# Designed miniproteins, single chains, part 50

Each design is a single chain, and the fold is of that chain. pLDDT is the mean over its residues in the fold that is shown.

## One batch from the design tools (miniprotein)

Design m1835
Fold by ESMFold2-Fast:
Formats: sequence, C-alpha cells, structure tokens
Structure m1835 (fold): chain A 60 residues (1-60)
Amino acid sequence: SMSEEFRKRMGEANLELMKEFQKEHPVDINMSPEELFERTRKVTEEMEKKREEIKKEIAA
C-alpha cells in the first residue's frame, strides 16, 4: 500500500537524519532550549525536503 510504503520510508528518513545529527551535534540533557529548538528546526527542514522526494518516488 502507498500509505504503508510512505510511512516506512518517512520513518527510515527520520531515523537517518536523527542519527546524522546525533553524530554531528550530540545531544545532552543540559542542552539549552534555544539550541534544541535550532536543532529541531534544521531536522524539520531536511525532513520536509526528503518528504517531498519520497512522496514523488512513491507516487511515480
């Protein structure tokens, strides 16, 4: 199903991005709210790009 494939790929993309950010910017429990917000914003922007690509690939 298209919905299942989309969910799977989105889940994988999210994990991949989180893994990359964890390597480049290791998160700590004492991380400031501003820093955490900036980090989340960057991940969100990259996820939006990947989401569009995955959506097109599945729809193709």
Scores: mean pLDDT 73

Design m1836
Fold by ESMFold2-Fast:
Structure m1836 (fold): chain A 98 residues (1-98)
Amino acid sequence: MTKTVSKTFNLAPGGSGSFTFTAEKAGRVEVSVTNLGDNAATITVTVTGSDGSTTSKTFNLAPNGSGSFHLDLKPGTYTVTVTNNGDNAVTVQVTVTQ
């Protein structure tokens, strides 16, 4: 069964937010980021496992642009941290698809 977790963030310059998700089974997941705003955005997405493993990717997103990456995960709880590395306030949606 495919499961999707998403959260929308309103982030000030240098701001960050996070959410957690649980991987019930080993497998590949997709992390996607969509810029819902009218300004270009520089966003870093970091996925951290309960074991301390960390994977990060930085996206340079045009207005209404999107990007994604894939991770091979083991069962467990993961924290997704979303950071605005740009100089403008941004509205972005981050989605994890299992």
Scores: mean pLDDT 83

Design m1837
Fold by ESMFold2-Fast:
Structure m1837 (fold): chain A 80 residues (1-80)
Amino acid sequence: SKLAEELAKAIFEGLKSEKDQNKRNEAAKEAAKEFLRSKGIEVPEDASGGELGQLLYNKLGLSSDEISEGIGEAVGEYNE
């Protein structure tokens, strides 16, 4: 979906801003938080990856498969 593509791009941009490979998981979480906030969704600063996935599903209608594929695509593209 278009939203899944937008999520993948947001995560990819977040990963590009992080130079330390050991911090990529945190960079991806921050990108997901900013993506949700850009859509007008309130996100706690301490939100877990699971809570972010729940917000993406419940507030934006992204399926678990779309979320997983979008994240996987962004991480794969960055690791090339």
Scores: mean pLDDT 71

Design m1838
Fold by ESMFold2-Fast:
Structure m1838 (fold): chain A 61 residues (1-61)
Amino acid sequence: DEIERLREEARRLREEADELEAYMDSSDLSPEEKRKLVLRAVGLRLRAVGYEVDAELLERA
């Protein structure tokens, strides 16, 4: 179902963000590279929220 698909996509994006954060924690990165990864992780989490909102709107219909 579309709702389940959207929630699964949100979960996948959160997992990807978690992996980036783990990589940052375990890697010897420059401040600039860390900034880029932080922004990428934030972007992934924002997209996940978007999918959750879309799923909620479909569930309420």
Scores: mean pLDDT 84

Design m1839
Fold by ESMFold2-Fast:
Structure m1839 (fold): chain A 81 residues (1-81)
Amino acid sequence: MAEEYRRRGEEARAAGDYRGAAEHYMRAALLAKAAGDYAAAAEYLRRAAEALEADPSLSEEEREAARAELTRLAEELEARA
């Protein structure tokens, strides 16, 4: 269930595991999309982007690229909602 991966993402973020948080949010987005909930899928992708923006192990270029791609995917899903 997408909600379980959202919960895992929140837990990972609280623990400072931003990469793990982003991965869990992306899995939540895939499950929400499979269930036809495009609005929830877009929201989870935006949360994944926020987690990656907070990751100090990523370069600025890596954070910008990840944010741009995840935002583009979220907008695509919102257009289908």
Scores: mean pLDDT 82

Design m1840
Fold by ESMFold2-Fast:
Formats: C-alpha cells, structure tokens, sequence
Structure m1840 (fold): chain A 100 residues (1-100)
C-alpha cells in the first residue's frame, strides 16, 4: 500500500539523518546535530499524522520540507553534510513520484 511504502521510506530517511547527526556531533557541529534530531522528530510526527489521516502525499511533502530546511542550514556550516542531505532529498522526491 502507499502507506507501507511511505513508512518504509520515512524509516530509511530517519536512519540516514541519525548517521548525519552522529557525524555532526563528531565534527563539533552541535547546532546542526540538534537541528537533525528535531528533523527526525518532525518526520516521526508526520508519520503519526499520516496513520491518523491517510494523507500520504501531505506526509511526504512534510518530509521534503524538513529535508530542504536541514539542507539549507547545513550548507552554511558543512557543505559535505549539505550534499548528503541533498542526495536524501532527491531520493525522497523520486520515491514520492512512484507512490503518486
């Protein structure tokens, strides 16, 4: 189902953001690490809303919005992490097109 595909995609995004949070912490980029942690919580909340409303498209748009905000901030402090966030964002946009 669209919901199962969206849940799988969101879990993969959360896992990738957790790895980037750890990378930011190792680099001493604590503000970026905190923003990544908040982004993970926002994506987890978006999934709860999707389960309650069935609005898969709105949930994926929220994930995209979170990733764009994180990428834009990361670009000001660490271009490597920003590039990784852009790659995650592009993957989510591609998968959203397949889900409709």
Amino acid sequence: SKLEEAEKLAKEVIEKLEELRKEAEKKGLYDLAERLERGILQIENALKVVRETGDVEGGLDEVISVLETLRDYAATVDPEIAKKLQEILEEVKKEKEKIK
Scores: mean pLDDT 89

Design m1841
Fold by ESMFold2-Fast:
Structure m1841 (fold): chain A 92 residues (1-92)
Amino acid sequence: MAKARAGPVVIEGGTATGSAKVENAKPGDAVLFERAGTGEPVAGGIVTKDGIVPLRGMGVSAGAEGLVRARIYDPEGNLVAEGELGPLTYVG
């Protein structure tokens, strides 16, 4: 399975915001971001033409610092890549 690589996920006011750039994804692929180790959903989105995923954030508990893992699914629902995004960071 290919490895996913993306920029950091930022939590502001308890919700993931902004966008992430994801490698090994095609436009239209779905990306799910999970807290590494627990599998708790953090954010998700659909890949745009530039490999950018606008984040639709989910509320997360305070203290959700750590690593976020990305899982990439094709439009048919097949897992095509997974890996770690890097640190999950709280801001404000």
Scores: mean pLDDT 63

Design m1842
Fold by ESMFold2-Fast:
Structure m1842 (fold): chain A 74 residues (1-74)
Amino acid sequence: SHDEVVRLLMEAAELVKEARELIEQGKLEEARKKLDEARKLVDEARRMAGDDPEMQSMVAAVETMIKEAEKLLE
């Protein structure tokens, strides 16, 4: 359902926020684990979103947040 997709994406976004805070603290291994968890939630949300363009755009937004955080680990 739309509500489940939104919930998964909100949880993934919170994990990205936590990962960024861990990066600022130099806790890079813990940050990577949080981003891995966020990726799993986004992958599930993408499967549930199907071809709904609104849900697809929300998935893309959170994917971008994960990629930007992963760049900080390079």
Scores: mean pLDDT 88

Design m1843
Fold by ESMFold2-Fast:
Structure m1843 (fold): chain A 63 residues (1-63)
Amino acid sequence: GAEEAAEEARRLALEAGLSEEEAEKVAQMIRDGRGDLAGALLQLRGGPEAARRLSEILKRHGL
C-alpha cells in the first residue's frame, strides 16, 4: 500500500544520498499520491537509477 511504498522510498532516498528532510518529502509525496513529484526529486538529487528504483517500488504496491 501507499504507506509501505512511502517507507521503502524513504529508505531508497537515504541510500541514494538525499538528506533526511528530502527523504521525508519523498515519502510524503507518495502518501499524497504524488509519485511523479517523488520521482522528479529522486532523479534530480539521486540520479536516474534512484528514480528507476522508485518506479519499481510504486509498481510493486500498485501505485
Scores: mean pLDDT 88

Design m1845
Fold by ESMFold2-Fast:
Structure m1845 (fold): chain A 72 residues (1-72)
Amino acid sequence: MERREEAIELAKKALEAAAAGDLEKAAEYDKKFIEIVRELIEEGRLEEAREAVEAASELARERAEELAKALA
């Protein structure tokens, strides 16, 4: 798995863990996501780092929208 794809998968797992109420597991996946993004930046792979962050932000936004609908 390419590192960008690995980071996106970790972001998905973090959101899934958070949705299940496992905040410790969510934090663990989020930390690993941040580590990969930092490594991509250090290697000058800024476009891949940006793509990973944008994908993670989109996933988080979709989750926030679902929570807002459930609370309405």
Scores: mean pLDDT 80

Design m1846
Fold by ESMFold2-Fast:
Structure m1846 (fold): chain A 85 residues (1-85)
Amino acid sequence: SLEEKAEELLARLEKILDPRTVAAFRQLVDTLIDAIKNGDKEAAEAALEGLRAFVERVKSHLTPEQRAEVEKIFEELENIIKEAL
């Protein structure tokens, strides 16, 4: 399911990012999933933009190796969302 795939990606982020940052990411992902399930395209697009902005902010504080892994995880999330839309 979409939720199972998202949870797997969040588990990978927990190895890289601090718990507070992961919790914030989880909240944004949950909002996005809820919007998709409800057919709320406007809310889904807003949540996805919020996730993009959050990832860019987080990347500025990471090492190059951590940044590459976070970018890879986010790309996988975007692909899952694209398939769900």
Scores: mean pLDDT 83

Design m1847
Fold by ESMFold2-Fast:
Structure m1847 (fold): chain A 63 residues (1-63)
Amino acid sequence: KAEELAKKAKEARKKGDLKTAEELARKALEIDPSNVEARKLLMQTLIEQGKEEEAAKLAKEMD
């Protein structure tokens, strides 16, 4: 389930739909907080949106 949402987030990011990619990645982590792919996608999407502070906070929470 979480892997499927992470895959959709990756596709949205490739399409340039960063807002949808962020929403899908966050939803995947809500279902499975240990999903490494969803974490990487969320961090990359936040950075690409210029939300570097949120990306840094996410990294600290998952360490």
Scores: mean pLDDT 77

Design m1848
Fold by ESMFold2-Fast:
Structure m1848 (fold): chain A 88 residues (1-88)
Amino acid sequence: MSLFERVRASIVETLRAMAAAAEAAGQSELAAVLRDIAAEVEAARPETEEQMLALLDLINEIARALHTQSVAETLAVAERALARLRAL
């Protein structure tokens, strides 16, 4: 397994765990967006290092928001990240 595939798999697992935690906390909208992001990351097949770094940057924005921002701000960051990820 390549470094990129391993990192992607780890990110998908983390996003799914975060979605499950959000759903358990009653944050259904955030859970749904996080599941959508996990699916987009899992489906992504970056062919270049630049594409992989762009994916990592988007996921880091989401992870940081989940640890440092309010639920409403985290939802907004996740929605923006999902839109940007779909544009890659």
Scores: mean pLDDT 73

Design m1849
Fold by ESMFold2-Fast:
Structure m1849 (fold): chain A 83 residues (1-83)
Amino acid sequence: ELLEKAEELLKKAEEALKAGDYKAAAEAALEALRLALKLAPKELIPEGIGLILRGIGEEIEGKYEEAAKVYLEGARRLLEKAL
């Protein structure tokens, strides 16, 4: 189930973020955001893609904590609107 997988990944990302493992948090949060896009209303797909690109930009700059936060907020927003 895509929803269950997305929720599991959000939890992993939050736990990694609290532990200071920002790269693991960004990885899990990005995967959650990608799954959330499959569940999201079509109207939110451009916003979700924009958040993925923004987060990747943060990762390229070595800002993994900021990337993780962008992905987490995006995934939560998309899942909220999908459900």
Scores: mean pLDDT 83

Design m1850
Fold by ESMFold2-Fast:
Structure m1850 (fold): chain A 64 residues (1-64)
Amino acid sequence: GPLGEPPLSDIRVPKSLLDRFRAGEISLGELVRLIEENKEELPDSELVVMSGFALLEWALQNAP
């Protein structure tokens, strides 16, 4: 999460956004912004729960 969110707080990340980032369709900054702006209620099967730190590590390992 962006400024003000604890690094250890779990965030609910849409799998579709992770797939789009891995495909090179969106940047890391856009991924973070879309996660923060996403107000859609998705079932748990469509979400990955991770900390902001874990998201950054995932993004580093899965960057194009």
Scores: mean pLDDT 71

Design m1851
Fold by ESMFold2-Fast:
Structure m1851 (fold): chain A 94 residues (1-94)
Amino acid sequence: MKEFIEELKKLSPEERYEKLAQIADDLARRGATVEDLKFLADVLEEIGETNLAKAVRNLAENIDKLSLTPAQAVEIVAALLYMKAALLRLEKER
């Protein structure tokens, strides 16, 4: 995990979110698990996204109450990360 975090930190903020979104999307396609949600939450915390990390952990803990599969939850996380990357790219192109 440390080597992966170091690689993410070498990317620009927009590239970092895009890379993480691509990883989440790939996990969803391969049949994501609750442990994959926890992994994404840990990575988000390490890159300083404390509130989003907490939200993803809450999703993992309450997935049954939300009637979501782990794959659906990871797809939601991927979509949010793609949106954040797109917004950062738009601000950079000002």
Scores: mean pLDDT 80

Design m1852
Fold by ESMFold2-Fast:
Order: C-alpha cells, then sequence, then structure tokens
Structure m1852 (fold): chain A 64 residues (1-64)
C-alpha cells in the first residue's frame, strides 16, 4: 500500500517490544495522514493479527 515503510517498521517494532500503547498511537497517526487508504489499513491490521495475535489487533482496531 501507500503506507510509509519506516512508519510501519516503527509500529511493528513497538508490537514486538509489547508496547501496545505506542502501536495504537502510530496506527492512529498513519490513519490520520492517509484516511483514504482503507485497504492499506485493513492489510496492516491483518499483519498485526499475524504478528501479535487477535486480541492485540482487536484492541488497536477499537482504539483507532
Amino acid sequence: GSLDPQRVFELVKALKQGDIEKAIELFRELKEELPDNTGGFDSLLGHIRLVAGEEVAEKIKEAV
């Protein structure tokens, strides 16, 4: 998608470190910057689900 690879890397790094609050903040920032990229955000949530699991993905989805 059109998401900045460096910003996505920062989000994934936060997830790997267990920093869910930072991951939520980074996801929110990306969504605010690219509000029309709904497909990209759906793909990112799918990736979060694979990396961190359903519970974390759902928490991020509910927060943003």
Scores: mean pLDDT 79

Design m1853
Fold by ESMFold2-Fast:
Structure m1853 (fold): chain A 85 residues (1-85)
Amino acid sequence: KEIEELVERAEELAKEALRLALEALRKSTDKEEILRAIALALRSIGLLLDIELLKKKGEMTLEKARELLEEAEELLEEAKELLEK
């Protein structure tokens, strides 16, 4: 089912973004990078909680699933940029 596949992918990407953000936080000594890593980790946690809440309420639509996936993709890109660049 398309919605289920999109949601599962969004969860996977958000979890990876959180993992990378926490790794960046552990590795960084620069205040700006530390603050960016914390913000990114909190945004990733928030997205995961939003996904769980929508699933529990039965309010997950195709439109919401696509928006969640796009947000998760953006978070992962930002996390990779922060950690690798």
Scores: mean pLDDT 84

Design m1854
Fold by ESMFold2-Fast:
Structure m1854 (fold): chain A 59 residues (1-59)
Amino acid sequence: SWLESPIGKKAVELSVEIIKLAVELTVAKKEGNEEEAKKYEEKIEELSKELNELDKKLK
């Protein structure tokens, strides 16, 4: 299974972290905490770029 490969496992780990940060971002936005929301958005962008680089290695 692709998910059992080292790259697949890393992709799952990154995806889980992005989902966790997206939930925290939603909470921060609802609470009007703009500073925390910005931090979560920046971290999501960083991890999304890392996930995209892993996808390129599968080609």
Scores: mean pLDDT 80

Design m1855
Fold by ESMFold2-Fast:
Structure m1855 (fold): chain A 76 residues (1-76)
Amino acid sequence: SEIEELKKRIAENPEDVKALLELAAELLARGELDEAIEYLKKALEIAKKTPELEHLVPKIEELIKKTEELKKILEE
C-alpha cells in the first residue's frame, strides 16, 4: 500500500519531508487525523530547520490548524 511504502521511506530517512507530507495527505484522506497531525508536525520541525523549505512552513502550519479544528468538530 502507499502508506506502507511511505512509512518504509521515512524509516530509512526520517527527514524526508516529501515522504512525511505525502504520508500525512494519505492519512488525512483516510480520516486518520491524529496520525496525520503527528507526521505534519515532524515535517514542520524539519522545514523550520531547512532554509530551502522555509516557504512550506506557513502551509504546513495552516494544514495542522485546519486538521485540529476538524478533529474538535468530530469529537463533539
Scores: mean pLDDT 86

Design m1856
Fold by ESMFold2-Fast:
Structure m1856 (fold): chain A 69 residues (1-69)
Amino acid sequence: KAEELTKKGEEALKKKDYETAKKLYEEAIKLDPNNIKAYQNLAAALAELGKYKEAAEYLDKAYEIAEKE
C-alpha cells in the first residue's frame, strides 16, 4: 500500500538513506499519483542527494495536485 511505502520512506530519511527513501516514495507515487506528501518527501530526498532540479519538479507537481482541490 502507498501508506506503507510512505512510512518506510520516512524511516529511510531518518536514517539518512536518501536513495532508499527516493525509491520508496517513487513507488508510493506510482500507487497513488495524488499523494502530495509522497511528492514533497521525494523532493526532500532528492535535494539531500543534490538533485535540485528533480526536487523542484516534484515540488511543482505537489503544488499542482494541491491546487486541484
Scores: mean pLDDT 81

Design m1857
Fold by ESMFold2-Fast:
Structure m1857 (fold): chain A 73 residues (1-73)
Amino acid sequence: AMEKARELFEKGKEALLKNDYETAVKYFEEAIKLDPNHPLYPEALFLLSAAYRMLGDEEKARKYRQELKKVLE
């Protein structure tokens, strides 16, 4: 699971570099679903919040921003 989550996370970052925010959020959401205890989880939440903001989905952006604050405490 950890290796697959890392692969999905890397694909999400690749999509962000291409400004493909819809694809990026799908990969990041699959990565955190597959391994919510992965070391990359906080970074994935940050990137999900940013990507959803770029998509104009303020509710999803806020949700992931709040989850990130909770994780970092």
Scores: mean pLDDT 82

Design m1858
Fold by ESMFold2-Fast:
Structure m1858 (fold): chain A 103 residues (1-103)
Amino acid sequence: SKVEELRKKFLELLGEANDFLAETNERIEKSKDPEEQIKLLEEAIDRLNQTIAEMKKVYEELLKVMKDPEEREEFKRFYDGALAWLQETIERLKKKIEELKKK
């Protein structure tokens, strides 16, 4: 169904964000240059903001095709949780940039 396709796309966006963060963390750990580490963190923040924008678009499309009120409420809770996780992650990355700028 269209609902299942959009749900899968949403989960794929989350999975891609998680995989990208794992790769970025590995690159940061291998880097000994604070300037390079800051650049990698800034690139990660930009990509997570892009992921949030894409997830919002998928969520709006889901709301157009998802007609069951209970299913809408359950997915809204999941969506809100996913956005909160991404926003909290961005905040953590910003804090790490500020700590690196002090060293």
Scores: mean pLDDT 88

Design m1859
Fold by ESMFold2-Fast:
Structure m1859 (fold): chain A 89 residues (1-89)
Amino acid sequence: ALLAALQAATAALQAAIAADKASAVAALEGTGTPTTPVGKAVAALLAAIASGDAAALAAALAALAAALDALAAAEDTTAALQAATAALS
């Protein structure tokens, strides 16, 4: 059913957002291997800072900006999906 699919998509998106935030925190703390876009971008930024390579730093900053933009868009999409799910309930 469409309602069940929207609920599943909303839950998956919320879980992905939470995992990305947790992965970013883990990267900052030096715990575990980040597997999410923001977590990977944070880990890459920390590695670039440690390397002293200006080109790597510029690339890592650009990747982090893109990952944060995607995360913000996902949060907006989650709110829209929640509203649609409520309207169909």
Scores: mean pLDDT 74

Design m1860
Fold by ESMFold2-Fast:
Structure m1860 (fold): chain A 85 residues (1-85)
Amino acid sequence: DLEEARERIVESFLSLSDEELKEILKKIEEIIASLEPLEQEIAELIKKAAEAKLKGDLEKAREYIEKAFDLMYERGLEELEKLAE
């Protein structure tokens, strides 16, 4: 169930503490230059979601994390399709 999986990820992200969000931001900034373009795009969306949540903009944080999930899901489907071939 895509909707259930998406909501679980959004809820989990929005339940993170400010300290956990800061740790995520630090880790992303350390690795982002070594990632492939699609992974960089996903990382940037997660970064924006964390920054929005730290500023108290829960609506914007939700938008960014949902976009990150959608991109990750699309990539996962492409890899599964290659395996099913």
Scores: mean pLDDT 78

Design m1861
Fold by ESMFold2-Fast:
Structure m1861 (fold): chain A 59 residues (1-59)
Amino acid sequence: SLEEELERLIKERGLTREELEALRRALAAADPENVPQEVLEEMERVLSKEHEQFQQALA
């Protein structure tokens, strides 16, 4: 599925925050009505967790 493929790309290829945001925007722009809402929510969740994990690592 699209969700599974996106998770794999993020996990295996270590996308940067900017690349994740660009990917999310590209997906919304290319096919906004057919992009699953769960995919967009997952992208935002990953971005939020990255920020929290980064703060924890610095603490």
Scores: mean pLDDT 61

Design m1862
Fold by ESMFold2-Fast:
Structure m1862 (fold): chain A 52 residues (1-52)
Amino acid sequence: MSPEEVLKLVREGLELFDKRGWSPQSAAKLSAAALHAIAGDLEAAREIIESE
């Protein structure tokens, strides 16, 4: 996975959380999604971002 894909995912998550309003769990979920993406689980990372 390219670093650009991880950064794009994080940016998309930030935009989504900004639109939906930040919850106490938003930062933790974004961090978890970024870690999953780095570990090679890009689909799991996207699912985490989109579900919140």
Scores: mean pLDDT 72

Design m1863
Fold by ESMFold2-Fast:
Structure m1863 (fold): chain A 63 residues (1-63)
Amino acid sequence: MEELIELVSYSAKENAGASEEVVKELAEALKNKDYEKVKEILIKELGASEESAKAAVEALKKE
């Protein structure tokens, strides 16, 4: 849980584009273990690369 919050916060701050709505959608997808939704949000809303989104999802699966 702590690492998951850190990853989301780090991604949001580094991309300087995360809104409160985006953070809420990420939290909801993570609670539902909807990793496809997490990946989509990271790419579309936060501008993450496919490699970065995949790495984040793999880290989250090990939580």
Scores: mean pLDDT 68

Design m1864
Fold by ESMFold2-Fast:
Structure m1864 (fold): chain A 59 residues (1-59)
Amino acid sequence: SVLLKLVKYELNLSDEDMEELVKMVEEGASEEEIAKYLMEKKGLSEEVARNAARAVLAA
């Protein structure tokens, strides 16, 4: 997915981070849960994490 590729490059996510995000989406994780993961794992602001979570869910 183009959106997943953009999220990976813009936020400097590892392949492991991307695999976890895809797994969370497959398990029905909410935007809030994905945003929390990104905030905790990468130290992203809430605004950036929420935008990334939306992009991942839209992919």
Scores: mean pLDDT 78

Design m1865
Fold by ESMFold2-Fast:
Structure m1865 (fold): chain A 65 residues (1-65)
Amino acid sequence: SKVEEILNKYDKDGDGYLTKEEAIKALQELGLSREAAEIVVAEMSENGKVDKEKLIEKLEQLGLK
């Protein structure tokens, strides 16, 4: 899916986590505004990172593929 392609592109470290900046950029590339991306990242971030698989699930719940 495009969601998985974009999130994998921004997972530079390959550890299955995105930095907050990487997650915001990925969400903007998926069509979210900066403000919407920051809200999603704030909800999803743990220990300063965003779990890629959990983010994919959240985006699918929001109707993104």
Scores: mean pLDDT 80

Design m1867
Fold by ESMFold2-Fast:
Structure m1867 (fold): chain A 60 residues (1-60)
Amino acid sequence: MAEIERLSEEIAEAVAAGDMEKAKELLKEAEPLLDSEGVARVVGAILRGIGERLDKELGL
C-alpha cells in the first residue's frame, strides 16, 4: 500500500475531526513524499474531510 494513500486518509480524518494541529503534522510528514499524483490525492482527501466536517458542524 502506498504511504501517501495512508497519510491522505489520516489527514482527511484529522480535518473532519477538526484537529488542525494533527492535520498540520501529517501534512508536514507527507510533504517530502508529494509528487504530482500525491498532491492530487492529498488535496482530494482534504476536500473530503472539509465536506464531512461541514456536514457535522451544520448539525452541531
Scores: mean pLDDT 75

Design m1868
Fold by ESMFold2-Fast:
Structure m1868 (fold): chain A 60 residues (1-60)
Amino acid sequence: MVVFEISGLNTTKLIAAALEAIGELPEAKVTIEGDTVRIEVPEDPELIKKAKELKEKYSK
């Protein structure tokens, strides 16, 4: 599995990132840890790409 963490999120971004991950990555395990959304994706290139895009989107 490949793990992506999106850290430093306020409550609004935390909820948005978690919901987007659940919707776009149905095979991934999404966990919320404080101000961080942790996304565990299978070794699938499309799922890895989507997880990277989510991390980039919410890391701004």
Scores: mean pLDDT 80

Design m1870
Fold by ESMFold2-Fast:
Structure m1870 (fold): chain A 66 residues (1-66)
Amino acid sequence: MKKILLVYAEDLETAVKVAKELKKQYPDYIVIPLPNMSREEAEKIAKELEKLTGYEVEIVDANELV
């Protein structure tokens, strides 16, 4: 099933680390790291991507997973 995971974090290292781990677990999902981004900004991007793609989009707080 095609799903987009938006991995947001305050810094680049955290966003990339978590995105890599999620991509290993869910190779069929599209995983996008969003460094230096707040939850509110990530939610805005998620809504636009849902409209443009028709895919399910889930936001993931990388800071909660490290």
Scores: mean pLDDT 81

Design m1871
Fold by ESMFold2-Fast:
Structure m1871 (fold): chain A 96 residues (1-96)
Amino acid sequence: SALEELEKKLREEKKLDEKQIEEVKKIIDELRKMMAEGIPLEEAKERLLKKAEEEGNEEEKKLVEIAYEIVKELLEKFLEMAEEVDKEIAEELAKR
């Protein structure tokens, strides 16, 4: 369902076709792999943008920017969730 919701957002809000949606999914996977290797998200994005620019692929640059926005939003939501959990733990410990 999370994948279906992502595909719907890309289709309806970003107005991407099915080929562009599949490419965004590949770029998201590539960004995740680079982050797992210790490359910051911002640097991973710049590397993919540079590659697209060197290849003269303006569409790829746009899809990289969309993929970056999605990954960044997911990371920000995850960090907010982690902070909320930490706060709840601290409040429980303060009662004891």
Scores: mean pLDDT 80

